Designed miniproteins, single chains. Designs and how they scored, part 19

Each design is a single chain, and the fold is of that chain. pLDDT is the mean over its residues in the fold that is shown.

## One batch from the design tools (miniprotein)

Design m666
Fold by ESMFold2-Fast:
Structure m666 (fold): chain A 70 residues (1-70)
Amino acid sequence: SEEEEELKKLLKSYKASFEYYKAHPSEALREHLIKKTLEDLKKFPKYKEEILNFVESLDKELAEEVKSKL
């Protein structure tokens, strides 16, 4: 479906962004990823679990901070 295709594109974007963050860690990038994840969870409420699980697989501590702000 179109929604599943959008989810796949989102997760691919996350993988690239988190790989960049791990190579170039900064507070600004960390805050950006947290804010983006929170916004994406609001945009795709049907895929909340998939998004959170994927983020947790990339960065467990950042995922916990996102969950604390829900």
Scores: mean pLDDT 86

Design m667
Fold by ESMFold2-Fast:
Structure m667 (fold): chain A 74 residues (1-74)
Amino acid sequence: SEIEEVEKEIEEYAKREIEKYKLSPEAKAKFEAFLERLKDVARSLLEEGVPKEEVLEQMKDAIRHVMNYLRQQE
C-alpha cells in the first residue's frame, strides 16, 4: 500500500532526525506525538490524490521544522 510505504518512510526519516539531534526525553515524546498527527495528514493527502513523492517531501519538511522548534526549546 502506498499509505504504508509513506508511513514507513516518514517513520525512518523521523528516527534519523531524533538520533541526529539527540533530543531530550521530553522533546522526543512531544515529537512522537507530532509524528502520529503527521501520519494522519499524510494519509489524508494520499486519499485526496496528492502524489507519493510530494507527500514525502511535505512530511520531511514538516519534520525538519518541528525538530528545529524542539531544539530551540532545549
Scores: mean pLDDT 81

Design m668
Fold by ESMFold2-Fast:
Structure m668 (fold): chain A 63 residues (1-63)
Amino acid sequence: SSGEIAAEVLERAARGYGAAAQEKDPSAKVEIEVRIEGDEAIVTVTVGDKTVVSRATAADLSA
């Protein structure tokens, strides 16, 4: 489904963001939450006290 495809893409981006943060601070806590609402994926990445939320459909992520 569109939401599942978008979730995979956004989760990969969130993991990259978390990895970059941990490269600077290996003790940083990284939490990734994935939600699918119909055709839209909502991925939340939290590093320490900073939270980033990304929302997209598969169509939004097509080049």
Scores: mean pLDDT 79

Design m669
Fold by ESMFold2-Fast:
Structure m669 (fold): chain A 98 residues (1-98)
Amino acid sequence: MPEDAEIKRALGDIYQAIGNKLFEKGDYEGAAEAFTKAAELYVESGDYRNAGIAYLNAADAYEKLGDTEKARSYYQKAAELFEKAGDTVGAEEARKKA
């Protein structure tokens, strides 16, 4: 299990970096997809804090696309993951955006 979790977290880091580059280029659709993939990989690895950050970034990308309903949904997912990680500040910030 540790090796599988480490590989998934490393892949999550790669997708998070891809998402950041796409967001900087204004490719918000590609950024949302990359951040969502990063979040899924972080969840599978048990890294709930980084999963929350990745869903928060996906929500920001959906806001840039004007998809308010998806943005709100992903902010809620981020808040739940921050709570699971014990990050009360991150959870409160994500909820305020949802």
Scores: mean pLDDT 88

Design m670
Fold by ESMFold2-Fast:
Structure m670 (fold): chain A 66 residues (1-66)
Amino acid sequence: MVLSVEELKEKVIKEAEEILRETGDRDLTVKHVARRLMELLEEGRVTGDQVAEIAREIAERLRELE
């Protein structure tokens, strides 16, 4: 299944929120986000510009949870 960039972003955000909620580990959460974005970039599903935008939005969402 091919997800849109926005759907991929929301999926990664949801995964990050779940890890943070379960573990409280910021470092683990950041590593998970980085790994997911690198996988998507390597697969050619997102561009470098889109990775930067998604990372910014995820960082902002996680800051709101703090």
Scores: mean pLDDT 77

Design m671
Fold by ESMFold2-Fast:
Structure m671 (fold): chain A 93 residues (1-93)
Amino acid sequence: MKGSVYYAKGEYEKAIEAYEKELEKFPTNPFLHRLLGDAYMKLGEYEKAVEYYEKALKIAPNDPVAWRNLAEAYRKLGDFEKADEYEKQAEKA
């Protein structure tokens, strides 16, 4: 995947652009939503990261990595109650 090559190089803005283009072709791919969340986390855009992790988890709720990353995004936003809630969801997934 072209976006993952950019992500591995630390080119997170180019990774997002590539993932968004793939998401237009495959709008329900939960892995692409999670990868977008990961790239936004690296850019410090935590509200955007939350949006994409929540989209990924609506499609594929049995992803403990996505639940933990969502919890971490909420910690970065200072929402410790939601962070604790979603960490518990990671344990169930």
Scores: mean pLDDT 85

Design m672
Fold by ESMFold2-Fast:
Structure m672 (fold): chain A 73 residues (1-73)
Amino acid sequence: MSIEELKERAELVAEELAEYIVENKIDPEEFEKTLLEAVEYSYENGLVSEEEKEILKEAIEKARELALKKIEA
């Protein structure tokens, strides 16, 4: 997967994750924490590059922000 493909998929996944969080009444902050820990673990073990890590972190943070915005609206 190229960095551009990962970026496009990450943006779509962020929206889908936000909907999933809201529909299943998951705590958005706990969800973000769990996924960010998984991404850091993957990076430390050489499973993802620095660029991939940053893209994944941005997608996770965006998913949490979108979910919170939907809950607060």
Scores: mean pLDDT 78

Design m673
Fold by ESMFold2-Fast:
Structure m673 (fold): chain A 80 residues (1-80)
Amino acid sequence: MREAIEEVGMVMFALGVIVDAELVLEGKKVPGLKESTTKEDAEKLKKLAEEVIRALKAGDKEKARELYEELLKLYKSIAE
């Protein structure tokens, strides 16, 4: 059960990051992100979040966790 909760959390976070990144790419302001967030940051976040989802779909839990940690680091660097 704990592993399933962790996987759901990773999916939900990655999906939220994709939405936030798409809004930044459209030139929209995202609450909780620094106003200095660039389109390059958004493109990197979207790509990394999509890779997390792909790894989870493939059942590669170790790769998904590694990609998720990188996603968290990058997101925290642009979070307010």
Scores: mean pLDDT 79

Design m674
Fold by ESMFold2-Fast:
Structure m674 (fold): chain A 70 residues (1-70)
Amino acid sequence: SMEEKYKELLEEAKKRIKELVDSGATEQEIMDAIAEFVRRAVEAGLTREQVLELSKELIKEYDKLMEEKK
């Protein structure tokens, strides 16, 4: 289902963002990774609402991880 595909992409993307932050990746590399997961969601046929939710959740995860680095 699209709901299962959304959850799968979200969890994969969160793990990838955490790996990048933990490895000292640049902000540009992290933003490029977020953009790639958003592109994959669109290509997978997720709804506009699901794509927007994915983008919001990934930005939120990045912000959370960056706060933990302060």
Scores: mean pLDDT 84

Design m675
Fold by ESMFold2-Fast:
Structure m675 (fold): chain A 55 residues (1-55)
Amino acid sequence: SPLRERLLALARRAAALQDELAALEAAGAPPAEIAAVRRELDAVGAEIVAVARAL
């Protein structure tokens, strides 16, 4: 199913962004950089919810 393939791709992207966020927080990265990754995670999370509702 194209929707299942999309969900898998979004889940992988969310995992990669969570790892990136953890690394940035551990390194004490600038707040703006951390906020940018958090916004991208929020956007991916919203898309996962939208795709899951379409299943």
Scores: mean pLDDT 88

Design m676
Fold by ESMFold2-Fast:
Structure m676 (fold): chain A 116 residues (1-116)
Amino acid sequence: MSELEKERKELGDKVVKLAEGRIYKAAGTLAQARADYARDPSKKAEYEQAELNFKRTAAEAIAEALSVSPEYGKRVEEKVDEVKAQIDAANTDPEAAERLGQELKEKGEKLIKEVE
């Protein structure tokens, strides 16, 4: 592998890891907001804001990964779909949604810290 090719791969791997970390953090916030809203109807606005934030974060993360390569973009898109499915599965159980939110936030922070 050439030095330039190696540097490009290392940069791409960092971009994807940061993107995945941001997705997990936003997803964790969304899962927590779903739990809060399920317990308290007055939290609807916070839940809707968390959904919008997750959508924006996912779109930005996918765009950044796509700028590195189509393969990296696909990996990040698949991660968004996976995380969304986990949140949707927990939607009927506030306790499960709260636990998922904490797990996703911790996973996101760990990924970001590993790149810093």
Scores: mean pLDDT 84

Design m677
Fold by ESMFold2-Fast:
Structure m677 (fold): chain A 91 residues (1-91)
Amino acid sequence: MIERIEELLRELGRSLGLSEEEIERLVELAREIARLDPETARLIGEMLEALNEGDYEKASELAKEIGERYNIEPSSVLEEFLERVLEALRK
């Protein structure tokens, strides 16, 4: 599970022009999410796979499900992950 998420984050991060340090931080946060909430980590992995396959409809549905889970049970680790992704994309 986590090895696949790491690979997908590195591939996506490089395509988006993220630095190695930014990718490493995202990987660290993803590992912590997988430890605390394996179901949310699974959804993140499926979303990243859908994005890599060009299935934007499936990726959108999975992103919505992740957001709904965050709204029900807020997680500081998931919040940091999302904030870092948004900040990295803005650069």
Scores: mean pLDDT 74

Design m678
Fold by ESMFold2-Fast:
Structure m678 (fold): chain A 102 residues (1-102)
Amino acid sequence: AAARLAAEKEEIKRLTQQAARAIVEGDDEKAIEKIEEIKRLGLASEDLEVRKLAVGGLIALAEFARSEGREEVAKKAEEALQELVEAFPELRPYAEALRAAA
């Protein structure tokens, strides 16, 4: 249903914002938990746009965590991204394009 798709997209955006806040607050455990939730939703979704949002969120979180010196959080975001790309190889060109634009 369109309503379910919209809810899944909003949930990924919400989790990305919560993970970013946890990174700012120095709460690595909470940031990693939210990263794992984004990965789980991306892996469970059959919608390409939801999967792309998960990829975009994980790339943004990896770069942000690295800029804040949160190396373990950045590593966990990269690992989650790798699992999504391995599950859905069509996401690899999209992920590469986003990294080039960052």
Scores: mean pLDDT 86

Design m679
Fold by ESMFold2-Fast:
Structure m679 (fold): chain A 58 residues (1-58)
Amino acid sequence: MKLKAVEDYVAKTPEELSLKKGEIVELLEVVDEYNVLVKSLKTGKEGLVPKKYLEEVE
C-alpha cells in the first residue's frame, strides 16, 4: 500500500523517517494507533512516521 506525506515531517528519534510533503512511501507495518513503519520509495530507507502525516494514494 502506498502512502503520501501530506506535509513535511522531521524525524525526532533515530527510529523515525524524515519526509518531504508529497513524498511517496510504502506501508510495511502498522506499529500502533499513532505510528506506522514505512519505506521511502525515493531513498529506500525505512522508519517510523506518525499516521497523521500520511494519506493513502491510488
Scores: mean pLDDT 83

Design m680
Fold by ESMFold2-Fast:
Structure m680 (fold): chain A 50 residues (1-50)
Amino acid sequence: MKSVSETVEELKEEYKKKYGRLPSDDELIELMVKKGYSRGLVRAVLGRMR
């Protein structure tokens, strides 16, 4: 099963490839929510990765 952290890393790479920069935390949260993850869970994981 793919972890939330692994999905975040993949989205960062895709975003950088598309826009030439890393996404903000807010942009990552919205992308993860669109993939079916809860906003609260994504925020908690990003807070732990800092």
Scores: mean pLDDT 76

Design m681
Fold by ESMFold2-Fast:
Structure m681 (fold): chain A 116 residues (1-116)
Amino acid sequence: SPEFDELVEKLRELVDKAVEALRSGNVDEAIKAIQEALDVMEELVKRFGDEAVEADPRVRHLLLQVMALTIKVAEKLGNEEAVERIRRIRRDYLAGRITFSEALEELKKVVEELKK
């Protein structure tokens, strides 16, 4: 779907923005870009459904990249609890214990806490 591919490209651009923000030491910009990326992933699930999103290796890879970036943010903030929570979400997702949507919901909760 052209609309699906446009959202995947937007997601990729937001991930790149988060990478550049972290490289520049701008943690607040990185958190904002991560949150916007998670919102695009939520839109993908709402519009196309869990099965279509889980079947696309690009979206799965981008979720794992967002998890890695969020760990890096949490580490820079000294938030060891958040690091462990994200590592657990990633582990459960990779093991098939939670769905893409469940991993996304849990990751959004961690990101909201990092904004404080």
Scores: mean pLDDT 90

Design m682
Fold by ESMFold2-Fast:
Structure m682 (fold): chain A 67 residues (1-67)
Amino acid sequence: SKEQLKAELQREINRLTLLSLDMTPEEREEIVKFIKELYEALNGDVETQQKALEKARKRIAELEKRK
């Protein structure tokens, strides 16, 4: 459902926000821009929400790999 996807996407947005606190200013600027795109996707259709959720999860996994 749209509400379920919205809740999951919101959790990933929260995760990215927390990760951004430990970033350099340049990396943080990129992540803030990405987070804004994810917020726009919250009000989109199911396909938009699913694609945004996939992008968010891939980005988080990539950031966590760097450690």
Scores: mean pLDDT 82

Design m683
Fold by ESMFold2-Fast:
Structure m683 (fold): chain A 59 residues (1-59)
Amino acid sequence: EEEKAEEALKKLKKLLEENLISVEEAEKIVEALAKSIKNEEVKEKFKEEGKKIIEEAKK
């Protein structure tokens, strides 16, 4: 569960760095994946880390 969330964040970062997805698409992916996470702590951490990755990609 945590391991899969971390893997998803690593893939998201790679896709953004390689310009394979847009920032808007990345935001939709993070929101969709967050909805599938049942553990509140893992969900909150995932949303925070995802937002940080997306914000860094905007620079």
Scores: mean pLDDT 77

Design m684
Fold by ESMFold2-Fast:
Structure m684 (fold): chain A 92 residues (1-92)
Amino acid sequence: AEELALEALRLLAEAARAAAEGDLEKARELFEEAARLVGEAARLEAEKKYGPEEAEKAEKEARELTLAFGEKVLASPPEVQREIAEKLEELA
């Protein structure tokens, strides 16, 4: 799960950077890929702790939150997108 979370963080950083550079199509694709990995990581952690029903719920919620974050970034000014990219790159 940790490796998936780190890869997702890297994809989120790349997505925010692409958005700041004006490549909104690439940014959307990267946010969708990151959402998939975040969902998978959340599912694995929840399954280990709470079982399969909670795992499915955790995957869905994590994916939806990541996609909502992506849409908010895409709707932000380029200066804000750049700041988000820089902070995510520091964490990755």
Scores: mean pLDDT 85

Design m685
Fold by ESMFold2-Fast:
Structure m685 (fold): chain A 80 residues (1-80)
Amino acid sequence: GREEARELLDRLLAGEELPEEVVERILEATGGDPRRLALVAFGLRGASPEEVDRVLARLDEIFARVPDSFAEALLEEARR
């Protein structure tokens, strides 16, 4: 559910806080899909607010270009 997707996103970001509005946009754009959440979080690690906006603007490209195997590897990293 949404709570589980949010918790996963927080874990993938290694404890970095994002504004609630940004979190809402990510959850809507990914539909709570763990693989898509992992790809977004990878792009956002250590990102400035301007870099966050750039990642969000490119989500469709990221989802189209990056294979599921890479997203699965990011999820395994987050589970450790």
Scores: mean pLDDT 73

Design m686
Fold by ESMFold2-Fast:
Structure m686 (fold): chain A 58 residues (1-58)
Amino acid sequence: SAAKAATLARLEELAKEAKPEVRDFLLERARDAVARAPEEELPRILKLFEEAVAKYRK
């Protein structure tokens, strides 16, 4: 879906702010969540990813 594609693009941009050593791990988990979730869950997944990136920020 267009919403899922936009969410994935946003996750990739946010992941750049995380420490390199955790970036791929966080991004893989978030991509899996987006693939399995209905569109209504996308804002929650994005918020949780933003919080994870903030915790492991460069």
Scores: mean pLDDT 83

Design m687
Fold by ESMFold2-Fast:
Structure m687 (fold): chain A 72 residues (1-72)
Amino acid sequence: SRSTIGAVIKDLEELLKKSSGELKEYLEKAIEALRRGDFETAIEYLEKALELSSGELKEELENILKAVQQIK
């Protein structure tokens, strides 16, 4: 839903503020893909961001990825 996508984008924008380098670039590309409704591209960039993450950030990204994968 539109509300669910908005919440996901907001969560990703908060993670973006704490990110740098390649991780930041992948999160920016995921947000741009979500804004245009390109969920396949968003999932691809979120998976790439997960590979660069650890600890709490990884757990937050896993939850976001799961939410995006369930959007139809």
Scores: mean pLDDT 83

Design m688
Fold by ESMFold2-Fast:
Parts: structure tokens; sequence; C-alpha cells
Structure m688 (fold): chain A 60 residues (1-60)
């Protein structure tokens, strides 16, 4: 389901994925860890001005 959304919308942040899927950020994060372990997605991280980690996800 996450892969389908990323394929349709392109690279997405964790917040955008959670909003589009109608689930919590924690739910998306857990699924992304599983998909990353399988080599299905590439995750890049950055920090905002407040030091929060922003994750951008795209298909591998």
Amino acid sequence: RILEVIERHGPLSLAELAELLGVSRSTVENELLRLHAKGEVVVTSSRDANGRTLLTVRPA
C-alpha cells in the first residue's frame, strides 16, 4: 500500500505518507522499516529548523 502511494505521488515525506494513508506517523514508520529491510524503498533523512527528522521515501 505504501509502495503504491509512493509510485503514484513520487517522493513523499513521512507526514505526507501518513496523511495520504489516513494512519499515524508511527504506523508508516514501522511499515517503511519493513520495506527498507526488503530493499523495496529508499529512505533519506534531513532535519528541520527545530532538529526534527524529516524522512523522504521513494521506490528502490
Scores: mean pLDDT 73

Design m689
Fold by ESMFold2-Fast:
Structure m689 (fold): chain A 87 residues (1-87)
Amino acid sequence: SERLRLLEEALRKLLEAFRYDEQGNHEKAVELLREAARLAREAGEEGAAENLEKAAEYLEQGNHRKAAVLATAAALQIIGRMIDMEL
């Protein structure tokens, strides 16, 4: 499924963003969150895309806590959708 492929790629980018942020590369983490948002939107998951865009904005502002909460919410939305598509 093209939608499933896009959601898997979005989730992969999101996990990479967490790793880069943990390493102190916040600029790369912001890029990856925006890429994840684009992929989620392309998959038709507007809510997850909005949460990822907001996460990127908060991370750019140095608000790592709000960014992490929103990125986690987006990850759960993506995973929930993948479960609905496969089960």
Scores: mean pLDDT 88

Design m690
Fold by ESMFold2-Fast:
Structure m690 (fold): chain A 65 residues (1-65)
Amino acid sequence: SELEEVLAELNEVTQKVKAGTASLKEIGEAMRKGLRYSFVSPEVKDALRELQDAAVARDKKALAA
C-alpha cells in the first residue's frame, strides 16, 4: 500500500509538472520519496525517471530541488 501511494504521488506530480501547476517544493518532496523507494520497486524507479525528465524539460536541475 505504501509503494502504491508513492507511485500514485510520483505520477500525480509528474502530470502537474507537465501541466505547469507543480510547485518546486512539491517536485522536491516527490523526488525524495521516489529515491527512497526506487531501490526496492522498478515501477517507482520508472516513475521517478519520468518525473526527473519532466522537471528537466521545465528547464530545471532536477536533483537541485
Scores: mean pLDDT 76

Design m691
Fold by ESMFold2-Fast:
Structure m691 (fold): chain A 63 residues (1-63)
Amino acid sequence: MKLPKFKLVNKKKIEGEQVVLLYVDEDGRLRAVVIDSKDAEKYIKEIEDENGPEAVLFPIPEL
């Protein structure tokens, strides 16, 4: 999966198996995607490389 044209607000530590990835798209709107935590670090790196310094990941509360 790839995340196009967005900006990140804050970077949080990844904990657990799944996290919510938050980012701000080019329209300045906050978006959220649920991803596996093991893949999240890779997505964060790609996001930070493409559109800024920070990726926002939140641990998923008990679902």
Scores: mean pLDDT 52

Design m692
Fold by ESMFold2-Fast:
Structure m692 (fold): chain A 94 residues (1-94)
Amino acid sequence: SMVEEKLAELLANTPDPVVRRLIEAAYNGDLAAFEAEVAALEARLAADPELGLQMQIQAGENMALLTLVKGIAEKRYEEAERAKKLLPKLIAEA
């Protein structure tokens, strides 16, 4: 219940819909949905490199969200996978 409340707070403070879906997919352990949203975000970042910087700024000081956005923007999918595995724990600790 507390983890669900913190997830709702995190999602409310995340304006980008793709990042919101990544957070939800990661929390639910939905690998297929997470990978699909990562691919969609990669395509957007390839078309507009300024978007990557804007998304990192919007991620703020949330380490999991920042690591996820940075990993995708830099095409470091291993960092995104690491953030996905840590996100439920970081939400519980927040």
Scores: mean pLDDT 61

Design m693
Fold by ESMFold2-Fast:
Structure m693 (fold): chain A 82 residues (1-82)
Amino acid sequence: SVREKLLLLVLLLTAESTVFVSERMLKSGKMPKEELLKELETAIELAKEVLKKAKELGDEDSVKRAEELLKRAEELRKEVEE
């Protein structure tokens, strides 16, 4: 449904915002590593759920965005773990 696609978009935007803030916090050094990893893990889990639901709904735009976000979040997680 259109409503389900809009809700997925809101969740995707939330995950994108979490990754964006996490990247900035990593660069600033103001957030503890453990908290940053938890935020990124939450964003990764959310992106995976959005990806699954977007595929079920045939929402190609959300699928592409979720895949790109997942890649970015996983790259950032590796940087934090170094």
Scores: mean pLDDT 81

Design m694
Fold by ESMFold2-Fast:
Parts: C-alpha cells; sequence; structure tokens
Structure m694 (fold): chain A 72 residues (1-72)
C-alpha cells in the first residue's frame, strides 16, 4: 500500500519523518503543509500527536502518521 511504501522509505533513510508525514497527509486530502508543521511541533514538545480540532476524516491520517513515526 501507499502507507507501507512510505514506511519502507523511512526505515531505509530515504525520507525524513517530516517529508513522510507530508506525503501521508496529502494522500488523505488534508492541508499537508499546515498539518505536518502542527503535528511535528506538538510531537517535539509533548511526545504526542495532536492535530488540534481533529475531525473523523483525520482519524485515519493520525493512525497512518503514528505508524510512520513508529517505524522511524
Amino acid sequence: SFVDEVIEQVKSGKLSAEEALRRILEHHGGDAESLTKNIMSAYKATGKFYIGTAKAEYQKAIEDVEKVLAAY
């Protein structure tokens, strides 16, 4: 799958965590640039993923993001 390909590229060092997050968020049709910055900022500050007012549509994006970062 697309997510598995991104995870493999992160594990092989070909993608940064930030670039991988951008690709996952673009795949889900979100505002990839703003969401990536918000997720990375929150993660660096708290060790947790937080999109602010996450809606149901972003739940799957959060899960895919967590899988990508767990692989990194």
Scores: mean pLDDT 65

Design m695
Fold by ESMFold2-Fast:
Structure m695 (fold): chain A 61 residues (1-61)
Amino acid sequence: SLKEELEAAARAAGLPDEVIQRLVEAYEKGTPEQKELARRVLEALRAGDWDAATRAIRELM
């Protein structure tokens, strides 16, 4: 599932557990905009684009 992929990518990238939990909650329980931001974080992490990933995380929090 996308949730499992998001958790795995975030953990592999060394993100803190608190941030990983927030990303997963945003994807599962968030607004449509928050779910979109969580997907952007996953795409950025997969691409190795740390600047895009941190930007999306900040917009989400």
Scores: mean pLDDT 82

Design m697
Fold by ESMFold2-Fast:
Structure m697 (fold): chain A 81 residues (1-81)
Amino acid sequence: ARARADELVRRGREALKAGDYEKAAELAEEALRLDPRNVEAWLVLGEAYFGAGEVEKAKEYVAKARELYLSLPEAEQQALA
């Protein structure tokens, strides 16, 4: 499940770079169904909603990513920075 979630997050980042915010959000949501503690998936979801103009939802998702990031061991925090 984790490897599949990581693949979905990578595809979500590609969709963000292409400006396909709807696809990025769908891929990030699927990743979170498999791994709800995936910080990168919450960040992709936040960026997708921000790009789509849904600023308040974007703030909520980014806040969730920050909360999870701060709860991770230091080594995992450095890998994401």
Scores: mean pLDDT 80

Design m698
Fold by ESMFold2-Fast:
Structure m698 (fold): chain A 70 residues (1-70)
Amino acid sequence: EKEEKAFEAIDEGSRRAAEAWQTLRDTDPAKAAALMREAVREGVEKADEILGRKSEYTLPPAAPGAPPAA
């Protein structure tokens, strides 16, 4: 089932993000945050490919002006 595969991809991304944060937050929190974001984005991108829907699990793009606070 494609939804199951998509959730696995997201779960793996989230788990890697959590590990990066827990491991690096004391050493380099900026790197930890960057790796977290990349891991989550990678998981979501994989899930989107599995589901065949770009807009279903797409994270909002990282805008230099910060995320939409509206």
Scores: mean pLDDT 68

Design m699
Fold by ESMFold2-Fast:
Structure m699 (fold): chain A 68 residues (1-68)
Amino acid sequence: SSEAEELLKKAERLLEEARRLREEAERLLREHPDDPEAQAEAERLRLEAEILEGLALIYRGVANLLEK
């Protein structure tokens, strides 16, 4: 179904964005290990990645239901 395909593509894009945010967070911590502002930004990016990953799981779940 086209709807299930759209949801899976949305989930894929969200997971790609979440991966990029996690990579950026790790980069900030490596380049600025003792900077509290960098640590706060890294935590913000990780939380944003977790939200996107959660939303992707919801989209995948709905897509699975639509294919049954």
Scores: mean pLDDT 88

Design m700
Fold by ESMFold2-Fast:
Structure m700 (fold): chain A 58 residues (1-58)
Amino acid sequence: MKEAAEKAIEALKNGDVVEAARYLKQAGATPEQIARAVSAALQGNLEEAKKIVEEALK
């Protein structure tokens, strides 16, 4: 699970939202959590995206 979260964050940093969503889904994140993390990353707010991923996968 932590490995999937780290891969999701890396994909978001690279702008690969499809891979990020796939890793988040694999780790058990809800569609709402995935949408929020992707939205934050697209706005350039990677710190917020990282927080959302970490909170979702606690």
Scores: mean pLDDT 78

Design m701
Fold by ESMFold2-Fast:
Structure m701 (fold): chain A 82 residues (1-82)
Amino acid sequence: MERIEELKKRLEERKERLMELLREAEDLELILRAIAALLRLIGYEFDAELYIEKGEYEKAIEILEEGLRFAEEEIEELEERL
């Protein structure tokens, strides 16, 4: 459970960073990309919660870790293009 809480906290930090990048973005393409990334992260959080409710914590951890990798890649690309 502690690992899941840690991963959720890290996802929140990544969402905060995406929100910062969204605020900085002036180009419509970058704005839409940041919004799409935020929506995708919400999807990862939703899927992880479903597995937590089922008691499948290992699968929930895999989903959260995948969401973190996705977020890191999107943040890197957005930062490079800003």
Scores: mean pLDDT 84

Design m702
Fold by ESMFold2-Fast:
Structure m702 (fold): chain A 80 residues (1-80)
Amino acid sequence: SKKEKILNLLKEALSKVKDEEVKKILEEAIKLLEENPDDYKGIAEKILEAELLAYDKGDKETYKIIKETGEKINEIINEP
């Protein structure tokens, strides 16, 4: 399912990210997905929040991980 694919991508990102504030936002995205799996806008907004926080902190490695995760999630959301 789309939910399982997105959940796996978020969990993989969590395993790679070391920043605790970015991790918290990813955990919030996972919780949102579990409670409201069709809230694609809310999930995308949480991913963007994590991406922008990493960018603002100058954490280029975390930024890249979150950006690539968000791109993959957007591909899944737009699957027919």
Scores: mean pLDDT 86

